Designed miniproteins, single chains, continued (3). Designs and how they scored, part 56

Each design is a single chain, and the fold is of that chain. pLDDT is the mean over its residues in the fold that is shown.

## One batch from the design tools (miniprotein)

Design m9920
Fold by ESMFold2-Fast:
Structure m9920 (fold): chain A 92 residues (1-92)
Amino acid sequence: AEEKARRALELLAEAAEAAAAGDLETARRLGEEAAELVGEAAYEEAKARYGEEEARRAAEEARRRMLALVESILAAPPEVQREIAEKLRALA
């Protein structure tokens, strides 16, 4: 789970960098990949503690939240996108 979460942060940082460069198509694709990894990480963590039904719900919620964050990043000015990218890389 931790390795998938770290990779998701890397992909989200790359998405923010692509958006700041004006490549919104690449940014959206990388953001969607990050959302999938966050969903998988949430599923694995929740399944170990609470079982499969709670794991599916946790994965779906994590994916939805990440996709909402991606859209917020895409809507931000380039200077904010660069700042987000730097912070995400520091966390990865």
Scores: mean pLDDT 83

Design m9921
Fold by ESMFold2-Fast:
Structure m9921 (fold): chain A 70 residues (1-70)
Amino acid sequence: SMADEVEKRAVELMREANAKYLAARQAKDTESARHYMELGSRATQAALMAKTDPEEAERRVAEVERELAA
């Protein structure tokens, strides 16, 4: 379903954001670590809402994907 696809994408973004967060912490880059922690949190919220509001979850996933790709 669309909801399952959005949830799966959100979970992958959570993993990517967490990996970048850990790398930023190792590099002592506090600003980047904070940024990736924020993106991971936003991806988590999108995953939690995917079944209840898949359209809003999709919009949020697209925003996090864009910010991680930049």
Scores: mean pLDDT 89

Design m9922
Fold by ESMFold2-Fast:
Structure m9922 (fold): chain A 78 residues (1-78)
Amino acid sequence: AEEEFRKKAEELIEKFEELLKDESISAEEIKEKFEKELKELHKFALENNVPQELWQEVAEKLAKIEEEIEKRLKEEKE
């Protein structure tokens, strides 16, 4: 379960790093996709009894992606 969670988290991080490089996609669309996948990842962690410590490690990496999304969203709403 922990190894599967790490794989899902790494795939999610890689996916959004690639989406953030794509100038053709809107920040609003990236945010919507991110929130959906983050919710599913968190649900997986809870259902599979992933340790809170491991979730926090992953959450810190996801927070950096969220900051990049919010930065682009702010620029688009100016």
Scores: mean pLDDT 80

Design m9923
Fold by ESMFold2-Fast:
Structure m9923 (fold): chain A 62 residues (1-62)
Amino acid sequence: SSELRERIVRGVEVLQTSTDPVIRRVALHELSEAVGVSEETIRRLVESGLSAEEIAERLLSL
């Protein structure tokens, strides 16, 4: 669980900081697969202004 959480936080940080569209697309897909949540839902959470830790908490609670 802690390893999964750390991986999710890192993936969210990539989406918050990277401007590379390929890296962003891969990170979004991997997060969607890992948590079972749609790419659209993840994108909306990343755009919400929440911290990577808060986004990870929400994704793990869905």
Scores: mean pLDDT 84

Design m9924
Fold by ESMFold2-Fast:
Structure m9924 (fold): chain A 98 residues (1-98)
Amino acid sequence: LVEELTKATKVAVDNIKKLVAGLRAEAGISGPGSTPTEEGLEKLKGKLVEIGKKYDVADDDIQKISYYVITNIPTKTKEEILASTDLAYVLSYIIKGG
C-alpha cells in the first residue's frame, strides 16, 4: 500500500507511512497479516481527515490519497473488509462507506 500510494499520488513517503501506521492503530490491526476489528472500522467511518490531522498528514495529501482510492480501489462490504488484510479496503470503506 505505502509504495503504491507514494507512486500514484506523489505524496511524500513519510506522510503516507504516518497515515498507514495511524490507520493500522485506529482499525485495531495488531500486526502483519492481521485484519481490522469491527469496533475499529466503526470509529474510522467518515473520519479520514481527522485521522490525518492526528498523525500530522496535511489535508491536501489526504485529498490526493482519497481521490486515488475512490478511482482505483473497489468498494467492499464490511464483512469482506473484516476478513481482509488489505488496508486499501479499509481506506475505501472509510471514504465510500460513510
Scores: mean pLDDT 76

Design m9925
Fold by ESMFold2-Fast:
Structure m9925 (fold): chain A 74 residues (1-74)
Amino acid sequence: HMLDPRKAIDVLERFLAEHPDVPEEVRELVQKAREFYDAGKEDEAMEYVGAALDVLRRHFGLEEYQRVVDEIIA
């Protein structure tokens, strides 16, 4: 099942706004995802979304990662 890139970016941007302690790496990856999405490059945007979610999983663990993914697919 493919995630909606717009929904994924919107959820991640909201998460970053609510969690100022998130590593800069995640902010940079989400920013790249937004830039590629705005350029019409949805496949590249999703690569950066996937990378951001991977960093979130490694830093915050599976439960927080699953919450973010659940919001993206809702």
Scores: mean pLDDT 81

Design m9926
Fold by ESMFold2-Fast:
Structure m9926 (fold): chain A 113 residues (1-113)
Amino acid sequence: MKTIRVEILDDDPSRLPRIAAEVANRLAALPSVKSVTLRVNPEFLDEVKALVDDSVKVEAAPLHPNLAILEIETTDEQAVLDAVRALSEELGVTIETMELAVQALEDAVLKVT
């Protein structure tokens, strides 16, 4: 099982709570996805909690109002990456993905040094 971090960026913070909730709900619906945690600015916490499915965990974090972060546990990283690309295009927002691989830290340090 892999953890993928997804960052959602929107120039209009008034749209971010609805977009973040939609992305979280869509990714949580994927058969390979086991958990979704959505982190948002505290100002949006109550609005986002009202919009997400019960399967999505919502947490407040000291983020810029234009940024939301998803942490997704999945058995199929490619399915999540494909869904994120489709959602980014459909919703007209910037979505960036990062794989969180603790076991790869030694290899990453050796490549930088």
Scores: mean pLDDT 77

Design m9927
Fold by ESMFold2-Fast:
Structure m9927 (fold): chain A 91 residues (1-91)
Amino acid sequence: MSPIEKAQELLKEFGIEVSKSASNEEIATLLLYAINKAIAEKGIDDPEVQEFLKRALEILEELMKESKEVSEEMLSAYTTLQTLLKKSEEA
């Protein structure tokens, strides 16, 4: 599966529909939104939240690898999700 298809499946699990024409920056923003919502509802130590953080990081890494230019929005999303995953593992 392409990284964008993986992002669509993950976001759909949060009830978020993503257009096939969505930019990498839009996907990064929606992944951050979905993760923050999941943390607010379940807590950062929830195993499902940890799984979503790992999947979101993998998707962003693949999108950055396929991109000719990595936006600051994508880098910011990646570093934020990586920090949240470290906190979830320490909780």
Scores: mean pLDDT 79

Design m9928
Fold by ESMFold2-Fast:
Structure m9928 (fold): chain A 94 residues (1-94)
Amino acid sequence: PPSIEELKAEFLGLAELAIAELRSKGRDDAAEQLERMVAEIEAAETEEEFLAKMRETLDFLIAVLDELRAQGLATPRDEELLAAARRKLAELDA
């Protein structure tokens, strides 16, 4: 499995893309919440806290993207982000 540093780097890249996509859709509320959750992950002092906050953040992102799909607003980019988020969550549970 990847190291914590590798998981963090991949997650931060995913979060950055998701924040940009949400802002492009006028979902500033979700983008701001995601930015706050990312800041909490950056501030995590233990591996346990880091993994717990990462799971919470991925669950939030998945919920927002699923909501966009339900509203018929999801783009192919949103589907890519959703698939990436689900894959990361599965990696944390493995």
Scores: mean pLDDT 81

Design m9929
Fold by ESMFold2-Fast:
Structure m9929 (fold): chain A 114 residues (1-114)
Amino acid sequence: WESELNSLNEKEKEGLKLFKKTIQEIHKLILAEESAEKIVEVVKKTVEEMKELGLSDEEILKIAELLLKHLVEEGKISEEEAELLLNLVKSVLEGDYESALEYAQKLIEEYKKK
């Protein structure tokens, strides 16, 4: 993990910190039984903030994949949760909010299995 973090530039490191906070917020929203729409809203805000940092869509996906892989390796989330979160981010980047809502709904269901 340390060596992977050291491979990131400063804006990518800032984006990774932002995405980590977003995942924590999503988990809090799921525990509070908030809607899939609210989860999609949080991801939209995160993507907007990451783009304001100057991150490209490819860099945002790279950061998301890197963090999600680490969280799976640490046993913090399942591989299925990681895949759903990555697809949610990808759908938001593509402006496909219908698919984003479907992934958010599946993420809520997957989280409840814990």
Scores: mean pLDDT 81

Design m9930
Fold by ESMFold2-Fast:
Structure m9930 (fold): chain A 97 residues (1-97)
Amino acid sequence: VDTIYKKMLPKIKTDYDNYLKKNPVSIPGETTKELDVETLKNATNVVLLYNGGAYTVEDAVLEAKKRNVPHTLFLYLIKESQGKKAYDEAKKVIEKL
């Protein structure tokens, strides 16, 4: 339900902004866009499929790009849900793109 993303967006936006202040990362080719409901929904769906084993790290990174999900948002969500090791693996894949 799109309403759940609308309710989650203010909290995720605040947490993500705080993450970016502590972890300033420049990823080549990433567009600076304000976080919206559609982007959050696409990002969470890709992360859920990766966490559920449906996607490899490479597949998840490519799917995030295809759905116009910022890689910094994807990395933030992976680090929060899967921890530093998964974050480091995903970052290496993104850096090779």
Scores: mean pLDDT 70

Design m9931
Fold by ESMFold2-Fast:
Structure m9931 (fold): chain A 109 residues (1-109)
Amino acid sequence: SVEEEFLAILREVFGLSEATARALIDAARALRAGEPGAAAAVNRAVRDAVADALGGEIVYTRTAAGEPVYVVTGAKDEDVDRASTAIGQMVAAIARGDLAAARATAAAF
């Protein structure tokens, strides 16, 4: 199935756990369905997927000014930005059911 192909790409190319990959697919589908709060759910699922792909953990912290920030342990900002862009493109491809776009995104990662 197309869902099993997306799951395989997320797990084998991006290194996501099954739970993280399924959560990302569910969030992308909710976005496609126009569900209330879907954009916020996608943003959270993308952060979890970025941490998983980079082999780190999300740490919730604050700047010296007290502003909330999110970092991925052991990852460079450049790697976080690259993974965030690629995983965001995967969300868009999954929402459309576009396996060709998903494979192209995976090949460039």
Scores: mean pLDDT 83

Design m9932
Fold by ESMFold2-Fast:
Structure m9932 (fold): chain A 95 residues (1-95)
Amino acid sequence: SAAAAQDEASIDSALAAARKHAPALTEAQLAELRELLRERLAVEREIAALLEETQGAVTIEAFEALPPEVRARVDELLARREELEARIKAILAAG
């Protein structure tokens, strides 16, 4: 699977940068970071797919015109992305 190989390459690149800039990170923290990076990538892909299906609803007006269930799903994914970003930042700050 080409997509899975690209994901692993992106994750490996991010982990190499983390090791370089936060050398005090433990193996357990690096393992958690790997899983958070995988989940963030999956969330970003789902957001991109939903926005593509909504004919590029990138404006507030276009977003408000979406069915309530689609808006709720996008809002949930954006909140999850923010949570993952905060956890990643906290781990990197600990190194």
Scores: mean pLDDT 80

Design m9933
Fold by ESMFold2-Fast:
Structure m9933 (fold): chain A 92 residues (1-92)
Amino acid sequence: MKEEERKKGEELAKEKYEEAKKRAEQVGQDATMESGERAGLVMEMVVFDEAAEEAKAEGEKSGTEEMKYGAELFAKQMREEKRRKLEELAKL
């Protein structure tokens, strides 16, 4: 992969990460208000899983190295965020 393609993939992953995190925070807050803290954490994890799957599908559909690389980076970031939420859930 060319350096320019790698940089574009990293920028795409960062943009998707910020969007997914905001969405997870909103969905998690709504679920927490309705059903308590445990429900909030579970819904945040669901958002991260859905976002990772959507990004992988989009990367495969695009056929470009930059999009595939960005999707892989983003999926890794989503797995790390989900792991953090699992650790928070375990403390409840």
Scores: mean pLDDT 83

Design m9934
Fold by ESMFold2-Fast:
Structure m9934 (fold): chain A 91 residues (1-91)
Amino acid sequence: EARKILVEAIREAARELEKQGNFEDAEKLREAARALEEGDLEAAREYFLSLSDEAQKLVTGKLLKKVKELLEKGEFELAYEVSRLADEAFG
């Protein structure tokens, strides 16, 4: 559940970067999402840390928004799980 939500948020960030013309960071995010789906948190972290500052801020912003949406819906446990997984993969 949490992994699926995190992967989708990262793919949404990749699509946004492509719309902005940032194809390089978008490709890295797609690879990070795939690594996360496979349970390779170290590879996901390496891709995230190789992103530009702007791309890292975009991903962080989208993750914070997703967590806030879950909290607003009363999905406290799922919000916590998403936050923890994001910290393990990217923090």
Scores: mean pLDDT 83

Design m9935
Fold by ESMFold2-Fast:
Structure m9935 (fold): chain A 90 residues (1-90)
Amino acid sequence: SAFERALKLYEEALKLFEESLKVEDPEEQIRLLEEALKKLDELERLISYEQPQPPAEVAEEAMRLFSREKLEELRKKIEEKLEEAKKKLE
């Protein structure tokens, strides 16, 4: 289901972010953080897709469990860590 895919994307983004915090190599950290953002982008597209026919119910369920504020806060944390890692390469 689209909801199960949304949950997997969220879990994958969190795991990638957590792994990036354990890595000392800035290039590897950047790779993990960029993958996390990609998963979050896919999740946001999935929950933002509106149709007058199904899967509207799945979109509503995803929106209830993944608030825009919660997803924006996660994105901001990932982007801040990505900028820190990029500065270490300069």
Scores: mean pLDDT 74

Design m9936
Fold by ESMFold2-Fast:
Structure m9936 (fold): chain A 86 residues (1-86)
Amino acid sequence: AAEEALRLLREAAEAARRGDLETAVRLAQKAMEIALSSDLSPGDLLAMAIGLREILELAREKGASEEQLEALRRAYEQVMEKLRAA
């Protein structure tokens, strides 16, 4: 679970760096869904939150729409909420 989620976040960051924001958002949301449905360690959740923040910042720099930025922020907030509850 953690390995798949972190791999998806690496792929999302690469997509964002290329300007493929639709793919970046889709992969980031899939990683968030894995985090929410899995019993991940606090360390894995923190690593995911850091990755999601990086993707959000990259997307902003690449001119992502407000809807895309909101989707990425929601993914980050959901992972952080789970981390705080852990």
Scores: mean pLDDT 85

Design m9937
Fold by ESMFold2-Fast:
Structure m9937 (fold): chain A 80 residues (1-80)
Amino acid sequence: MSKVEKLEEFIRRLRERMEAKDVEGVLELIRELAKEFPEISSQLELFAENLKAAKTDLEIEMEVGALEVFLATLIVVLKL
């Protein structure tokens, strides 16, 4: 599986967890992603910390949405 295919798979899994509002499941996916892509681990840690600090459904949705946009941007860059 290529880096692009792995990122696309993580985005799909992230959307599923986000729809279920499974915050712990999202944090687990972020941990898996950090193992696969250590070059972006610091950015992923920031998303994880912000998600852990989120107190409302809106804050959770905004943070997960921002992570999804970040991963989608990486896919675009990798396809160039």
Scores: mean pLDDT 82

Design m9938
Fold by ESMFold2-Fast:
Structure m9938 (fold): chain A 80 residues (1-80)
Amino acid sequence: MIKIIITTANGKKIELEVDEDTTVKEILEEVLKKLKVSEDDIEDALSLLKNPDLTVKELIEKTGTTEFTLLELIEAVNNY
């Protein structure tokens, strides 16, 4: 289990406990659900991701951190 902290656009921090094999796409989905975004809007947002298979383990290995903004997670999926 890996503990990840995500800061939203409003400065709210969301702490998630995830597996190494959890994708960044799955983390984004959980964060958006906690922010009470509709399922249709979540599906639309996630459809714009270029690399949805990027794992939490790969993200941490590339960045050296477990703390991200929501925007940084989206950029990581699109650039890695």
Scores: mean pLDDT 80

Design m9939
Fold by ESMFold2-Fast:
Structure m9939 (fold): chain A 80 residues (1-80)
Amino acid sequence: MSEAEAEAVRQALLEAGESEGVAEAARRMLLVEGWSLGELARALSTYAASRGDAARAAAYASLAGETDLEAFIAGLRALP
């Protein structure tokens, strides 16, 4: 994944109301740790569930099969 692609995911998470810490961790996981979009979606789902946000956890889980970056970002922008 390119730096610009990881930054687009970071910005979409910030726009969706995630903290700077969550957004930067997501960028790092994609860019540095080599995570797939599906691996990131599963981690975000678990994190949302851990904070009591069942609706957002389900929305993130629905993105775990997404392999297209633009569709993934559109999914992040549609988060409840």
Scores: mean pLDDT 87

Design m9940
Fold by ESMFold2-Fast:
Structure m9940 (fold): chain A 98 residues (1-98)
Amino acid sequence: MLSKEELLERLKPFIGEEEAKKIVEEAEKKGLSPEEIVELALERALELSDLPPALKEAVRRALEASRTSEPAERAELSEELTASLSEEAAAAEERAAA
């Protein structure tokens, strides 16, 4: 599991030091999981970003979709990632053999 210091260092580039500290403090008070902390950080990044409203809404929709993703859809994504990693491992072996 990530420590508070590691989370704060990860969040700094996206939302800035002050907002990262606020999120970490809120997470401590509420006993949030690392997943929930990342979600809060993304919501804050959307508020603070200079992105056009259309892009902000698209990112917010993506976050909402990830929360409400059906177990079957998550299993499919996991299989796709596993297949991609297997292909990359096979390609690495071919490169080593050449």
Scores: mean pLDDT 61

Design m9941
Fold by ESMFold2-Fast:
Structure m9941 (fold): chain A 107 residues (1-107)
Amino acid sequence: SIDSLANDLADTLLRLAENKDFSEDDTIEKILDKLGESKLKGKSFLHLIAAAAKYFKLHPKKSSRVIGNHLKLFLTNLVGEDYTNTLLQRKPTSSLTAEELLSKLNS
């Protein structure tokens, strides 16, 4: 399901952020663009936005860090500061690579 893919991407983004690994940015951007066209709802949407905020805030590119800051602000305005901080502290549970996730989206 799209919610499952969003949760898997959130876990991938958290793992990449923790390792400061930005080598798969092009693949991540393609996945996010495809998921952005989908009507994501509830917890899966919040997990994905929080993970993306964390990933982009740690990015070496200034433009990506601006996106990360805007995503964190968006999430804080939507669910409040305390819940945003809880979402940002979530640990990844999936081991899927960005390429494996892109393959699932193109299936």
Scores: mean pLDDT 81

Design m9942
Fold by ESMFold2-Fast:
Structure m9942 (fold): chain A 78 residues (1-78)
Amino acid sequence: LNALLAALNNAFNADPVAFLTAVNSLPPADQNVLGKAVLGIFVDGLTLAEIAAALSISLATLKAKVASAASKVIAAIN
């Protein structure tokens, strides 16, 4: 998961327009979970465990959802 989040951050910094286009191509549920995870980690300084608690889901469920959505973004860019 940390490698996927690093890849997302690198993709955004390399080409923000292509990144946002890829994100907008995802199902709304995948966009929502990525947005909450990215904002929670990078804006609010939260851990994934704290984000999972705030969403009332397990850490394993959040990791699986974020990994799935992140993989779809990376695939759409490449």
Scores: mean pLDDT 74

Design m9943
Fold by ESMFold2-Fast:
Structure m9943 (fold): chain A 61 residues (1-61)
Amino acid sequence: IDSLLEETEKGNKISITNLGMKAVEATKQGNYKLSDKILKIVDKVDSKMGKLIEEAIRRVK
């Protein structure tokens, strides 16, 4: 997660997508704290991708 976080902050599209998938997975596991933290990072780096991940999270909630 730390290495994905660093790559995501650099705007790496693959890392942003992978981190977003981890947020969805965390939501499915009931770890809303981790999911929210990841979503905030993704939204800050790429607001468009952040919206897509937020929609995916709402779908699995």
Scores: mean pLDDT 73

Design m9944
Fold by ESMFold2-Fast:
Structure m9944 (fold): chain A 69 residues (1-69)
Amino acid sequence: SAVEELLAELRSDSLGRAIAALSEQEGLPSPLTAAHALELFAQGRVEHALALAVLLDDEETIAAILAAA
């Protein structure tokens, strides 16, 4: 799926790509929490949601996004 491909891309280039994806519009999202990652996903900001979950190393949030996509 496109979400699984995004996850693989974000992880393949480590933290740097996740930070770049998050900073492209407004800098790092605030707050840096799993709840905010899920909020971004609910808003259709899938790449930012997934990048934040990867940055937080939150496997439960990553799994929740993948299950909902």
Scores: mean pLDDT 69

Design m9945
Fold by ESMFold2-Fast:
Structure m9945 (fold): chain A 136 residues (1-136)
Amino acid sequence: SSARQQRAQQLLQQAKDLMGQAILSMNRARGQVTREANQYAATTGNQAKADELKQLMDQAQALMDQAAALIDQSEQTGKAALEQAARLLSQAQQTLQQAADLARDMGMEDAAKLLEQAAQLVSQARRALEEAARTL
């Protein structure tokens, strides 16, 4: 009904698309982690480090899923819900960066690059949500 509502909808769609790309990048990283984490644990005896990487990836997924649910449940919702989604994506970005650093320490360079790409995409999605919140 207004140019502001249309702009907010475009920014929300952009955030959803960017989050979808981040999830795809993280799922590609999860493929390498699934193949190599058990071998790393067996070779080094460091099961705790392998488990921590998997936990960080699961935490990032949960944070992104929560943010997506907030956006999907109310595409015309007030500023507070979008600000909460942006905070969840900020946490997801930090968690993905921690996962990338850990994957690199474990010799999983391709997984680390994919996790860094996911973190960058999440950062872009967060900025789109922040702009949508300011537009409302």
Scores: mean pLDDT 86

Design m9946
Fold by ESMFold2-Fast:
Structure m9946 (fold): chain A 55 residues (1-55)
Amino acid sequence: SVDDLVAELRRLLEGRLDPDSVATVLRAVDERRAVLPEDEFTAWLRTLIRSLRAS
């Protein structure tokens, strides 16, 4: 589900960034979720997670 992908992104960010930076990124993700169709948001989120895993 989309919520599972958001939870995975949070876990990846928490391993890399301080709590304030994590909160800033997740706020930007929530703003993007509000304006994109679910399929486009899901595709973007999967691409972001894949990029972070490859780093």
Scores: mean pLDDT 85

Design m9947
Fold by ESMFold2-Fast:
Structure m9947 (fold): chain A 65 residues (1-65)
Amino acid sequence: SAEEGEKLFKEKGFLDRYKVKGEGGPGPDLTNARPEGVYRALHEDLGLPEKEARDIAEFFSTLEP
């Protein structure tokens, strides 16, 4: 779920590295990142479980207009 994805994103320290809506770490602002791209990066590149990667991608889908 998007709520679980937001929680996981914060708990894994991603907000210490990246920005969301201009707030967070010194890294790139991910507000406009594609949910599919987020899922792929988290699951394939970082090795997160499919469910966790999907939940975080759902969170990012709520940030799009």
Scores: mean pLDDT 74

Design m9948
Fold by ESMFold2-Fast:
Structure m9948 (fold): chain A 84 residues (1-84)
Amino acid sequence: MEEAEREEGVRLGRELIAAMRNGGVELPEEVVAELERWLRENPVARLAARRVLTAEVLGEDPEEVARTWSEEELEAKVAEAAAA
């Protein structure tokens, strides 16, 4: 079950990357609200999605990030990416 949630998080992260690359257009508010709610209810998927997104912003391999970055390291890198 948790592995399926992790895979869904990775898929979601990749889809968000594709949407961002498509032109920086904001997602509809309803979609963002539903996504935020689902991620809050699924912490494993949320962590996986955050790793994929952070890896893309920093130019790292998402698979390597998933293996090597702790939650604390991810928090630090997300803050760094958000400050850029």
Scores: mean pLDDT 64

Design m9949
Fold by ESMFold2-Fast:
Structure m9949 (fold): chain A 100 residues (1-100)
Amino acid sequence: SLVDEALALLEEVLAATADASPEEAGRATLRVLTEWFRRVAPRLTPEELEAIAQALIDTVLARRPDDEAVARAVELAVLEAMLLHRRLHPDTVIDFRLRR
């Protein structure tokens, strides 16, 4: 599933950045998730995007509760995905907020 694919990518970037600074981990997370969202956004419904986004933030908060840089990177990648979805589907309402 796309949720499983997104979570696998997040797990890989978190593992790769375990010994990195918060800034480096945040930057890597933003890059990986933004690239993935750009590929899959045309195929996502608003409901699927919200579910994937919430799963990603929940995972970051569970794995790195004090890492604000990585949490913000997820939120920024999701915001870019929402803006991209609005451009591709201007007649579709997409408006949700991630819960921490």
Scores: mean pLDDT 82

Design m9950
Fold by ESMFold2-Fast:
Structure m9950 (fold): chain A 99 residues (1-99)
Amino acid sequence: DDKKLEQEGVSLYAAAYINVVGAEVNTELMRRVSPELAKRMYEGAQLSIKSAYESIKKLEELGEKNPKYREEFLKKADEAKKRAKKAEEEARRVLEEKG
């Protein structure tokens, strides 16, 4: 069912997107709070990034199994992966700056 596969791909991309945004929000909060609270925000960012990568992996697997959607799903997964990596690197930098 092509429509079901399309909906699954959209759902996986949305899950990756929301988790990347969650990591970005936690990183912004880290800049504005105490070092102790920044550690908690960093833990939140790490959990969000982990969830984003899990959704990205499932989207990649879905694309690999479905040639019709392969290009679209792999492109979406790659874009989410690049943004997730940037969010992970920024969260780490902010934590290091806070001690």
Scores: mean pLDDT 89

Design m9951
Fold by ESMFold2-Fast:
Structure m9951 (fold): chain A 97 residues (1-97)
Amino acid sequence: SKLLEEKIKRALEFAEYLAKTKGIEYAIKVLEEHAKAAEEEAERRRARGESTAHYLYDLAAYYYALSKLYEKQGKLEKAEELRRKAEEAAEEAERES
């Protein structure tokens, strides 16, 4: 949980920085690319029977940060979907740990 909390804090700070400097739409695109990269690496490692916990915690943090960006846009249904995905990724990471 402490590792997840730290990763969420860093992802939120990164999202806030991007939104302030380059706009919220750019922040969403960058965070979606980071989430996709973490998901793809977790899937590759899972296919090889290797540890996925680190990448699943990254994925959870990026989904949570994305949920906050979509909330700011007023896209509440999308934010709720991403929050659920963050919780699922975090739960899988804790089982893998």
Scores: mean pLDDT 89

Design m9952
Fold by ESMFold2-Fast:
Structure m9952 (fold): chain A 66 residues (1-66)
Amino acid sequence: MVLTLEQAEGVVVLLAARHNVPGEKAQKFGKLVSELGEEVTAEQLIEAAEKAGIPREWVEEALEAL
């Protein structure tokens, strides 16, 4: 799966709201995602989340819910 940067940023916002992610973790995740460029793979999005301290499962759930 390939997402646009806008779709990937949407996942960050949705995930942060759904799981009450601390603002500092959500901000770190969003920054890492913005550095990936215009096309973001599901794998790159998961790696960015893990680097920000966000569980892989939450990203997978958000991607399946889209």
Scores: mean pLDDT 80

